# Designed miniproteins, single chains, continued (5), part 67

Each design is a single chain, and the fold is of that chain. pLDDT is the mean over its residues in the fold that is shown.

## One batch from the design tools (miniprotein)

Design m18312
Fold by ESMFold2-Fast:
Structure m18312 (fold): chain A 69 residues (1-69)
Amino acid sequence: MSKETQEAAREVGRTLLEIGDLWNELVTAEGEARRLEKELAKNPSEEKKEKLKEAKEKIEEAKKKLGGK
């Protein structure tokens, strides 16, 4: 097997891990946002509203990084 093929395989592996990390961050942030929205509906709080804003910003950043291909 050529060195070029092995290097390409390693690069693909690293890219897949990076994509996986971004997807995990996106899913985690979406879950957190959903929980915060539910909590805010029951008991409004400025602290929770700020955390929801942060979670939504993190979701948008992750989407931008994933969609920038």
Scores: mean pLDDT 77

Design m18313
Fold by ESMFold2-Fast:
Parts: C-alpha cells; structure tokens; sequence
Structure m18313 (fold): chain A 67 residues (1-67)
C-alpha cells in the first residue's frame, strides 16, 4: 500500500468512527516498517482530534508518513 493510500484509509476510518480498523492499519504500518510506534501514536491522536475533517487528518498523517 502506498503512503497516500494508507493516509486516506486512516482518514476514512477516523471519519467513519471505525477505530478498530484504524488501530489495525496503524499496527500493520508499524509491522511493515512504514512508520514508527511514535508516528502511529501521533497518527491516532491526529485522527481523534481531526476526525470530522477528512482533509486535515489525511494531510497530517501523510506528512508524518513521508517524513
């Protein structure tokens, strides 16, 4: 999965209140080495803060994944 695709799926999961799916996506990204555990924690916090704003969640997560 590309960084852009992963960021979109995380933002969608947050917008839909699918926190279980969000947790799984973050765990998979950490396992595959795409993000650190710290980045995953930050992405979860951003998703919770911006859950009603898909674009803000998407951009914040994408920036984190791209370094």
Amino acid sequence: MSIEELAKEIAKAAQENRWGLLSMLLSEAVREGVMSEMDATAALIMAQLFKDDFEETFLSVKKMLEK
Scores: mean pLDDT 77

Design m18314
Fold by ESMFold2-Fast:
Structure m18314 (fold): chain A 93 residues (1-93)
Amino acid sequence: MDAAEIEEAIREISEESGVPESRLRELYELVQKPEQAEEAALLLLELALEILERLGVSKEEKLEALEEFLELARKRGHEETVKRIEERIEEIK
């Protein structure tokens, strides 16, 4: 991929979501390394929760999104991510 295209995409997503560009760059770097998949999943979870908070989505919608992330994390064997999602679900309900 062209570095210029990636930077443009990061800027656009940052403007639309309100997520800082630095966090999107960190996620992009982690996604490029299969051995860092767990770290990428944790950062994705944090970014998704920030986006949902900024959009003012309902408690029910947040829980639905977290349950979907939980299923994916379990399927991938990401134990740390599973634990973090379960803790977030308990905090929100």
Scores: mean pLDDT 72

Design m18315
Fold by ESMFold2-Fast:
Structure m18315 (fold): chain A 107 residues (1-107)
Amino acid sequence: MIDKILELLEEMIELLKKAIETGDYESAMKKIEELLKEIADLAVASGNKEVIELVEKLNDGFLEIRNEIIEALKLEDEEKKKEELKKAFERGIKLFEETRKELEKLK
């Protein structure tokens, strides 16, 4: 189960990196929300308290990033919107990489 969550985290990191490169933030966000739900379902199904607690921490961290993305999407200045979205996505990559490292220790 941990291996499947790690695979999904790697997929999310790749999606965010590609979104920063291509500027396709909206498609990436939809896929990230789907993958985060899958990760949450897998964590609960694992029955492993440490995995569940790490995924709860991940979801809490991503809630702040999601709010930054929502605020950035409201900006009328396309250049500022792009800069703020890039910053939020870079924070998302860091969060997912840190979560991946913590989960690897539970293997």
Scores: mean pLDDT 85

Design m18316
Fold by ESMFold2-Fast:
Structure m18316 (fold): chain A 87 residues (1-87)
Amino acid sequence: KGKEQLEKAAESLRKGIEAARAGDSESAVRHLGEGRAYVTQSGLPQEVKDQIIELIDKGIEAARAGDYESAVRHAEEALRLVEEALS
């Protein structure tokens, strides 16, 4: 029953990516942080959680720095891993 947490993580990461593409640092950080929380609550193996969380944290750091290109890239990598886990 961790599938719902991963689906919520994917949705939050998509919103974070959209905010970063729009240059909205506050919304990008908020939505990426929500995705991070859902990944942490998921039933994924700890190694996989740590990898996804590290990518999200890099995305958050980039968004705070105004590096929206790097924020989008890291968040898209995190989203890909979440979507693979849902497959």
Scores: mean pLDDT 88

Design m18317
Fold by ESMFold2-Fast:
Structure m18317 (fold): chain A 68 residues (1-68)
Amino acid sequence: MEVSGEEGANAILAAGALGLGLSAEQARRGADKAKEKPSLTAEEVGEIAREAGGSEAGARGAAQLADL
């Protein structure tokens, strides 16, 4: 399933807010990157969260939230 960059950004921010292996700073950096994209898969949302410095668990959490 594809989500908008804004929806992907919201999933990353939610993962950070829920403490799913992402700090607030990492979640913000990931969200800013996601907003640069017109569309993202859940896998790509997880990859952006990981590249922002999130743990593997945080990246998985962000991807799962984007897939909902």
Scores: mean pLDDT 80

Design m18318
Fold by ESMFold2-Fast:
Structure m18318 (fold): chain A 87 residues (1-87)
Amino acid sequence: SKSERLRDLITEILERLREKGVPLSVVGEFLTAVSNDDFDRLLELGKRYGLEDLAKEVVELMKELKPSPQERGRIIEDAVHRVDRKR
């Protein structure tokens, strides 16, 4: 589903940020941008870390799905848990 695709894209972005050794504060900024529908910040972070295509797809899926604040929180939580399980 598109919701699963959105979760998987966020998971992939988090995995790649971790692989690049970015500070946890930067990962937090990314998750905050997702939580707040801050598309400009998502695209900026994507460009900065070479993840522009993934960030663009996240933005387009968020515009299409229009997830509620609660749904965004759940997607973020699921993505974070998936990354932690791959440690």
Scores: mean pLDDT 84

Design m18319
Fold by ESMFold2-Fast:
Structure m18319 (fold): chain A 86 residues (1-86)
Amino acid sequence: SAMAEEHRARLREVLRELLALRNALTPGTAEQLAAAEARLPDLEREVLENAELILEAAENTTTSNPNVQKEIELVRRAARHALEAK
């Protein structure tokens, strides 16, 4: 359906935001960034296959680190879009 396709697109968008956040917090080499981008399709597949477990884990995780809180929120958003992308 069009809605499932939209959620699939949103999932990819959120995963790219997660990669950008991780690179901003812990800058890697250009080679490491390229390798991380190359792994995005595998990460998309993993999130689609494990969306309910990932969402539950993220919702039950607490941290005092604001950067980790931002990462957890992106993981929650990715998992929610993955659940809707059926």
Scores: mean pLDDT 85

Design m18320
Fold by ESMFold2-Fast:
Structure m18320 (fold): chain A 70 residues (1-70)
Amino acid sequence: MENSGVAAKVLREALRDAAERLSDEQFSEFIRRAAKAVSQTLGKHRDSSPEEVAKAVAETLARIRAEVEA
């Protein structure tokens, strides 16, 4: 269903953008932090709406990317 695609689309877009914009070293750090944080967020929000999951994942990825770029 479309619900399944929403969270996957948000994650894929964030990973694609990071891969294109960050250096290999920054991208590796981003992946390391993002994988753990996203997994934890998805586990916590498994009973949440797709919109809530998408928002939580997007916010988490945005914070990590900003930290890696700083």
Scores: mean pLDDT 74

Design m18321
Fold by ESMFold2-Fast:
Structure m18321 (fold): chain A 86 residues (1-86)
Amino acid sequence: MKIRIEITIEKKDGSVVTETFEADNVDEAVELAVQAIEKHLKLTPSERKIIEENVRKAIEEALRTGKPVTRTIKLSEGTVTITASP
């Protein structure tokens, strides 16, 4: 089953970056999402955990409902909006 993830990163300077990818499973999607965000923002260990939990929950909710799920997370270096689609 393919999971589509779209991540929009808004940095403190107002720059916006969008990353989009597909994953075959939840664990792969979580890992790819963290990697995509870390290309643009420096994450603390606690922020990494918050991202992993929010991505996993968004995917689980999207798979359960069959609808896209969006979550917005405020981090020290920027704001991340994650959309998971089944």
Scores: mean pLDDT 85

Design m18322
Fold by ESMFold2-Fast:
Structure m18322 (fold): chain A 104 residues (1-104)
Amino acid sequence: MEEEIRREIGEIARRLARERGLSEKAIELAGAIARGDKEKAEKLFEELVKEGRIEEAAEAVQVAIQAWREVVERRGETEELLRVLEEIAKAMEEIFERLRKLVE
């Protein structure tokens, strides 16, 4: 069930990123953040930062957070879903902190 939840969140995030017209790299970043894939998220985030695409990295983070809200609306606020989202948020803490420092 946790793997299904993470897959659904990732797909929602990629769809939302595509609808915003983000690049393939930012679409993949949004999906990785949304599903809690720390290694992939850190790699893609670093690549976008090095390319000077900080604005697009910020949009990918916003899309991932929107995907978490959408999955809560679809599945309801179950204990399992809230636990999975808490684990994802904790895994993404370092990326969120880095982004905060870059946009300040």
Scores: mean pLDDT 85

Design m18323
Fold by ESMFold2-Fast:
Structure m18323 (fold): chain A 55 residues (1-55)
Amino acid sequence: GRADARAALDSLIATTGSNAGAAAMLRRESGVPLPADASREELVAAMEAAGARAL
């Protein structure tokens, strides 16, 4: 859900050190096209979409 996606995003940002790093890793691992300057809301939406696709 959205809360899980947000928690996973926060973990990814902590690991990569930035929103841009999180976006780059999401693009590589999920194949979702995201700009390097993607907002937190866009990153959460991408994680939700990737999670729903995997489910």
Scores: mean pLDDT 70

Design m18324
Fold by ESMFold2-Fast:
Structure m18324 (fold): chain A 77 residues (1-77)
Amino acid sequence: LSDDEQLGIKYLADAIVAAHNGDEEKAKKYIKEAAKHTGLPVSSVEKILKEALEQIKKGASLGEAVRLAANKLLELI
């Protein structure tokens, strides 16, 4: 992975944590950063965030949801 792709994954993880904690403004900021560093559309990264949050609602740990989201992001890069 490039340094930009690794940074994109980090921002996606930060977005999931922020959204889970109710910080919608930080989550939005981190999603835009993840999209910028990966070259993906913001809508694609938002979709991954929503799927990760749905997994948490279904009983997945935060770490499991972040890992699933990182793997989905990697499939699109």
Scores: mean pLDDT 87

Design m18325
Fold by ESMFold2-Fast:
Structure m18325 (fold): chain A 78 residues (1-78)
Amino acid sequence: MSKQEKIDYIIKLLLDPSKSGKVVDVLRENGIKLPSRPTGPDTPSIYRGKIVNQLKKELPKLSQEKLDEIMKKLESLK
């Protein structure tokens, strides 16, 4: 899987309401800084949008090895 495919997979899991909380926890445990509190109306949608935007900026900066570590953790959530 390419680096971009891994990033897309993480974002896809984050957009799944049943898994998004677990995905956020895994990312935080691996040192990814994410917004902890939404602002404004439609709180869940705004919060997800902010996380997705930050992941698109931060995940490309990570090494392939670090992305593989995160992916392995996310696979354990199946």
Scores: mean pLDDT 71

Design m18326
Fold by ESMFold2-Fast:
Structure m18326 (fold): chain A 93 residues (1-93)
Amino acid sequence: LREEAERLREATERTVEAMREAGAREEDIEGVRELAEELRRAAEAGDVHRATILLTALSIYLIGVELDVGDERVAEAARELVRAARALADAAE
């Protein structure tokens, strides 16, 4: 759980960095940060149901970001972030 939370933090930082470099809107960057932070808190609390909902929300949000910016670095970072988020949600079980 702690290792999965750290990977989520690192993947989130990489994703927001790629988003900024690609010219993504600040509200979209903040949205990604907020969803990742809520997911981490839900997982640390053992709220598997909420963690699963937040994983789904983050995944959908990142698809929207990828479509808006059209940048391969953002797409790659987003895929890594979804993998880290899934690992954290699975570890909360």
Scores: mean pLDDT 84

Design m18327
Fold by ESMFold2-Fast:
Structure m18327 (fold): chain A 70 residues (1-70)
Amino acid sequence: LTEEIREVAERAVEAAGKYLSETHPPEEAERLTEQLRERMERLVEEVSKLPKEEQEKILEKLREQLKELE
C-alpha cells in the first residue's frame, strides 16, 4: 500500500515535471521538479505512519488528482 502511494506520487511528480519543462527554462524546471519530489517524499513518509484504512483513502484521492494532471 505505501509502495502504491509512492508510485502514484512519483507519477504525479513526473506529470508536473513535464508541464514545468514546457513552461519554464530547463534549469528552473529541474529545480522545481526536484523540490516537488522532495515534498512528495516527505508526504509519503508521513502517510506511511497512518492506519491502512487512511492510507487507502489517500491513495484513492491521489489517483483522482493524477488523472486530472495527466
Scores: mean pLDDT 76

Design m18328
Fold by ESMFold2-Fast:
Structure m18328 (fold): chain A 90 residues (1-90)
Amino acid sequence: SARDAEARLRALESSLDMLKSAVAAGNLEGQKRAARGLAELAQIILKSEKDPEYLRRAKEILEEAVSVVTDEEEKKRLEEIIKEIEKKLA
């Protein structure tokens, strides 16, 4: 439902804020936890959502996460999810 999609996007935005805070603080463990949380929420959105608007919004949040995350493994995980969203948008 639209309410569920909006709630998941809000959770992604909260996880992005947590990621930004962890990166600013030099907290590597916090960064990994936040990035994994973003990946898990994005996978739920990818599996459950078909509306291009919500998929595009999720992609934008993940692209911002990729721009700030410093852990290469977590960055690659987020980039792979972005590619899967792009396939679903095509």
Scores: mean pLDDT 87

Design m18329
Fold by ESMFold2-Fast:
Structure m18329 (fold): chain A 61 residues (1-61)
Amino acid sequence: SRAEIARRIAELALEAGESGAVIEELLRGAADPSRAEEMVKKAIELGMSEELAREILELIK
């Protein structure tokens, strides 16, 4: 379910030590997959790794 995807994304981001701002952008992408690439790109701009970005995009798609 989409809620389980959102939970997994939050868990991955927390394990990676990402900020609340990064987690917020990722959860917006999980809620609206049409904006997922936009939100993930914003998270990278806020300091998230490209490796984590790839994993999260795969979960949302």
Scores: mean pLDDT 80

Design m18330
Fold by ESMFold2-Fast:
Structure m18330 (fold): chain A 62 residues (1-62)
Amino acid sequence: METTVGELSEKTGMPVEVVIALLRREPTLEVRYVGPDFPLEEARVVFDPETHRPVLLTLPRP
């Protein structure tokens, strides 16, 4: 399944930067960087449908 960091921020009550920091703690998470020009709220997160663990996070380039 797929969602955005902004949606996770709204559901958890945590700022988007904190959500990203927590996601990056997952040892199996792949981080992909695309363009430097989208808001962090629009960063996409893919979860494994069987384990419900985050497996992919797409971030703007640093």
Scores: mean pLDDT 77

Design m18331
Fold by ESMFold2-Fast:
Structure m18331 (fold): chain A 96 residues (1-96)
Amino acid sequence: MLVLTFPASKVTVKEGETATFTGQLDSVPTQPVLVQVLKDGKLLEESERLTVTVDEAAGTVTVTLKNVKKEDSGVYTLVVTVDGQVTSGSVELVVE
């Protein structure tokens, strides 16, 4: 079973800082990894502010959100698909 685990369920940053969410897959992917990022159930697109990095050798998925604003606060869900298997994990972002 494919499982995505986040070391913290909540990340707190100050407005203008960079927020980073790193999830760990329970197995090293041998096939391409597809990642979708949702905020409060809405699909987000990658941009200059929001980037997704997959380290297939380490089995990590990292989402980086730069120059955070207070409206960026919310629940971020990563949906990861590897070799036809789907898993998801969520992290709450709090911007102070």
Scores: mean pLDDT 80

Design m18332
Fold by ESMFold2-Fast:
Structure m18332 (fold): chain A 86 residues (1-86)
Amino acid sequence: SMERYKAIGEALVYFQKALKEGRSPIEILKEALERTENPIAREILEEAIERLEKTPDEEMRRMIASVALVEAAKAEAEKKEPERLV
């Protein structure tokens, strides 16, 4: 869906910007975790943070973090409840 594509694009832009600002992959995921209330997105980010702590290769850390941000963003985009109470 268009919403899924937008979520993926926004997650990747956010990740690249944060890296350019000097944040590490683990710091970026921790910031994303603090900003989300979606339980699936939180679980994805928490698991990725734990995996990053055990990953010695910087390129692999960046790949894991980017994938986790994309998957978390997709989870948030997929859970649009129809607001029938508004």
Scores: mean pLDDT 80

Design m18333
Fold by ESMFold2-Fast:
Structure m18333 (fold): chain A 76 residues (1-76)
Amino acid sequence: MGETLLAAVEANPYNLGMIAGALGVSQQTVSELVKRTGSVEEAIIELIERLGKENVISPEQMKRTIARDRQILAKL
């Protein structure tokens, strides 16, 4: 299930870089979490939880925006 989403995220450095930049983490961190969880959505949720402990960057707003992009990736 997660392999197509993971491949799409990895093949689109713009989306992966945007997610990493928006969350204040490295692109590698996002990629590793996606591989570990098998889901872009779960990886984003875990990153938002970590970010909420370290920095507050409107996690609710970002979660909604990223969830929309995840739905687009899921259709690829």
Scores: mean pLDDT 58

Design m18334
Fold by ESMFold2-Fast:
Structure m18334 (fold): chain A 113 residues (1-113)
Amino acid sequence: SLEELIKELEEELKKDPKNAENLYRLGVLYKKQGKYEKAIEYFEKAVEIEPDSDIAVLSLMEIGEIYEEQGKYEEAIEYYKKAIELAKKRNTKNSKLLAEIAEEKRKELEKKL
């Protein structure tokens, strides 16, 4: 179950609290449960542990998406902008694709006032 996966990842994080991939995964699972505050907390921790990574770009995009789902468009735009800036700084093929996705989300949200 989703709850069992969360418990397993939380126990793994007790053994290795600086595992950015597991922090990101736990954020995704909490987001699926609709526990947005916990999801954001774990995504922010993933960014803190590996600030110059694709996991950090993905985590910033996930936070943007949560704010978007809550109708908090200004906050969502700020996080998409952070994701775009980081992705451009990394300048890898994968990060360029992530920057394009985040840029499209930013543009669509700016049309919503």
Scores: mean pLDDT 89

Design m18335
Fold by ESMFold2-Fast:
Structure m18335 (fold): chain A 90 residues (1-90)
Amino acid sequence: MREIEKLIEKADKILVEVSRRLSDIVKAGSASREELEELRRKLEEGIKLLDEVIRKAKEAGDEDTVFRGLLMKIVASSELLVVERMEERL
């Protein structure tokens, strides 16, 4: 339980940071290759953490945490697609 919450907090911190940086990129109308590569790495780390959350929550029978992890993973995966599309336009 406590370990799952720590993993969620780490993933949430990544998603909040990436969402803020993506918002700034959209407002500026431009991003560097290095910025996009950093965001991609952060999102891949976040997805890995969320996969571990979902796995551990399933083992614990915590359906609410499984659902929460799946929703966060959908957000992370959607943001990753946005970053990949931006990289293709460079």
Scores: mean pLDDT 86

Design m18336
Fold by ESMFold2-Fast:
Order: C-alpha cells, then sequence, then structure tokens
Structure m18336 (fold): chain A 66 residues (1-66)
C-alpha cells in the first residue's frame, strides 16, 4: 500500500542519512559526501516510484512533510 511504501521509504532514508553522517564524521570530504548522498537519495526515490507506481513529485512532497 501507499502507507507501507511511505513507512519503508522513511526507514531507508533515515538509514541513508545515518550512513552519510558517519562518513562525514569519519573525515571524508564533506562536498563528496553530500554529492553521493544526493545521488543515492534520488536513486532511492526513483526506486520507490517504480516499485509502488507513485510519481517522484508525490514522494518528494511527502518527504518535505517529514
Amino acid sequence: SKEEAFEELKKRLEELEREFLRRYLAGEDPEAVQERYEKERKKLLEEFAKKYNLSIKELEEWVKSL
């Protein structure tokens, strides 16, 4: 369901944020960390849009509401 999709996406976004915070704190280049984070975030949204037949716009609006 759409609700299940949003809960799974939230969990995966939180995991992604935690991983990139760890990389940043480990002394990786902040600009490179941010660029890879944005790329992985976009990939994750595209994956969920395809898997659950949702629009990218709908997922982005939901993420902004968090």
Scores: mean pLDDT 81

Design m18337
Fold by ESMFold2-Fast:
Structure m18337 (fold): chain A 68 residues (1-68)
Amino acid sequence: GSVEHFDDPFDPENASIDRAVRLLELAVLATSKGIDLFEILKELDPSFTESTPLTDEQIEKIEEKLKE
């Protein structure tokens, strides 16, 4: 999709700004590689949705899967 006008791509009440920024960087990287971040997250936790706040550990796992 097109760029949206927001900094927090998921629930801001439970997610820190630092996590949101990192997730945005990972989302850009995933899109460039043709990978869906939600697909990776669902592999780690099948109950995950876009409204589910990510842990730092989950973000690191996504980063590792996208890193290359």
Scores: mean pLDDT 63

Design m18338
Fold by ESMFold2-Fast:
Structure m18338 (fold): chain A 96 residues (1-96)
Amino acid sequence: MKSVIEKVEEVIREAIAAALAATKDPKTRLLLEMTLGSTEVALSTMKVMKTPDEEVLELVIKHLRNQAKLFREEGLDEVAALLEEIAKKIEEIKKE
């Protein structure tokens, strides 16, 4: 059985992979790769802490939204919008 963490990781990887395929800008590519890395670290931390599935979903959504806010403050609106879209997709997992 796939864990909630595995399902969340798949959603994030697929969304970022699609964005990486669409962009030619080296800075945007670096930010997307760094975002993938930071979310994988967060998921690994939650796995080590044996965080309950509902809390994993809530923490990941919060993490992505907080990261999007920071990117908007730096003028990185396209990356921020992508992170907000990924958070929305993860909210759909929470509804199941």
Scores: mean pLDDT 80

Design m18339
Fold by ESMFold2-Fast:
Structure m18339 (fold): chain A 71 residues (1-71)
Amino acid sequence: SAMEEELLEKLKQTALAQAQAFLDYIKSQYPDAVGTITVDGDKSVTAVGTTKDKTYTKTFDIAAQLEKLLK
């Protein structure tokens, strides 16, 4: 439905904003960190921040969040 499509788009925008905030936080702690954001269609957004010592990964599950909201 049009309402589900609009909700999905808002969830995708929120996931992207949260992924960027995660990378901004990593960069604030490790100024030389390199960040990437990967979008898996309507399913998830994954943020990966790589430092000299460690890789930090966080996945935002859009599909799972949509299911919770439709309950």
Scores: mean pLDDT 84

Design m18340
Fold by ESMFold2-Fast:
Structure m18340 (fold): chain A 114 residues (1-114)
Amino acid sequence: KQEIKNLLLGLVASLILGDLESAKKFLKKLGISVDDDLLKKLAEFLKEKSKDVEKLVALLRGELPDVFGLPPLGVQLRGLAAIYGLDPDEVLAEALELAKDKEKLEEFLKKNKN
């Protein structure tokens, strides 16, 4: 349903913008259990690589599996999207568009806070 799509969009957009606090909230709402060490590594990666959107997109597609052990997270996100009848690549594309505009992203996050 739309609720799951909105949570996935918010998570991917938060990761692309390097907003780890919002990413944690979306992960919790999606029921995805993530190790604190994994979140710390992800935060360090986003801090260094947030300006390189192509590498972030590759990571989220599961194309950079060995960097942080993130293939399990990427696989979980793609699997969750597929279970709910969502195309993971379409969700990623929509999240990229959302991430281009900080005001739109902040409005989207505010709407999905409830």
Scores: mean pLDDT 65

Design m18341
Fold by ESMFold2-Fast:
Structure m18341 (fold): chain A 55 residues (1-55)
Amino acid sequence: MIISTRLDADGKFTVEVEGEEMTEEEKAELERHIQRVYDSTAAGGKAGARALAAA
């Protein structure tokens, strides 16, 4: 399984998975998690890192 993550110009992540064992729900959860992490980090470097440590 290969997971490819891209960041577009609008600050959104797109995840593509090779291998069909991952369900649509699992893919959506992964995309949501990546987006949340990015949003927290992009909102402020140190603040983002602190939010990740708290999670």
Scores: mean pLDDT 63

Design m18342
Fold by ESMFold2-Fast:
Structure m18342 (fold): chain A 87 residues (1-87)
Amino acid sequence: MVELSPEELEEEKRRLEELREEAIKEGYTTDGDIVFAVMARERGISVEEVRALVSDPRAQAAFIRALFEGESREEALARARELLARS
């Protein structure tokens, strides 16, 4: 895991705020919906896919484990998608 410098943290925070503002403009008004919309846009996946990931503990655990084992975020998402598709 790469530790973010204070400058990188500020850039990430700014980027997340912009994504959040876009989600609000699209009609997402609850904190949960905004978070899901931001995560979906940041990763290039659907809001429904993010909701499925957080609602299934097995898929969420597989995602976290893949990241811990050094897989990329995209590879970790692919593993979680495979579990959801088999359900």
Scores: mean pLDDT 65

Design m18343
Fold by ESMFold2-Fast:
Structure m18343 (fold): chain A 83 residues (1-83)
Amino acid sequence: AKATGTSAPVTATEAADVTLTATLSLPRDARASINVSVTTTGGTAVGIVSAEVREVDGKIVVTVTVSVAEAATVQVTATGTLA
């Protein structure tokens, strides 16, 4: 089975590292492979600085830090595939 979660958009007003959170609803005790994609609007994303995956109250929470070179709006989509 697959689950997809999309973060709220985060707007940077200048070059910065921005942190975004996407939540996936997966079965309890699921082991999943997580893939992350980044969408940038109005500016340029440099790349993913870090990504962390945690289980919180029966959901998978993916926290991603993205570096932007200029003012931009960033959104993250995480997709989990069950093993």
Scores: mean pLDDT 75

Design m18344
Fold by ESMFold2-Fast:
Structure m18344 (fold): chain A 79 residues (1-79)
Amino acid sequence: SLEEEAERLIKEAYEVRDEMKREPNFPVREYTLLSFRLMALISEIDLSLKTRDEEGMRKAIEQLRREIEEMRRRLERSR
């Protein structure tokens, strides 16, 4: 389901964020800004779930997926 997909992506996003936090060469400012963006997307997913907005949920999931890819790219460049 879309809800299960969102839950898996949210868990993955937190795992990548925690890896960025532990990486000594990752800039604190970038970590902070990416964390704010992640929180905003999670809030959007929660709102879409509560309002039964399936289209909004799909768009938020796609945005979260892209954000995870961006976080992974930045993390790899810091290694």
Scores: mean pLDDT 83

Design m18345
Fold by ESMFold2-Fast:
Structure m18345 (fold): chain A 70 residues (1-70)
Amino acid sequence: MDEEVEKKVLEAIKEALRLAGQRRFDEALEVLRRTKEEVEKADISEEVKKKLLEILDGTEEFIRLLQESA
């Protein structure tokens, strides 16, 4: 269901940001990558899927910028 996938994405983003805050960037990016793969495979609304993937992509870009700036 869309709501369960949305909750999973939110929890993954929170965990990735927490890991990035600890300078564990590789682990943060791995969490987001695995979550993106699960969203891509999920049988959910195309509109919701697109929005979730955009949020995950934005979070990955942000973490990558933090890593490059460190």
Scores: mean pLDDT 82

Design m18346
Fold by ESMFold2-Fast:
Structure m18346 (fold): chain A 110 residues (1-110)
Amino acid sequence: KKEEAEAKLEIAKHTIELLPNSAKAWNALAKALLELGKYEEAIKYAEKAIELGEGEEKAEALLVLGKALLEQGKREEAIEKLKEAIELAEKYNASKELIEEARKALKEAE
């Protein structure tokens, strides 16, 4: 529901105030914005999470970035970011759910 995404957005903003260098916090903000359809902002904060993060956290941020780019019709860029997300997720033994979500998004982009 929209109310759940708005609650997640509020929590993420508060977490960033406490932990401004946390890739996980910036990715949570980007993901909440993606759920709310705020794709331009989701891209901006996913890029921040990618800059700060490594391993699984970076893979998660790349997935959010790829999905937001796809929603904006930037298909070629989305495919590139989603492939990178899958490669990192597999390399760092990320959750099966993350890998499946990234593969589903990539298939949708192709």
Scores: mean pLDDT 85

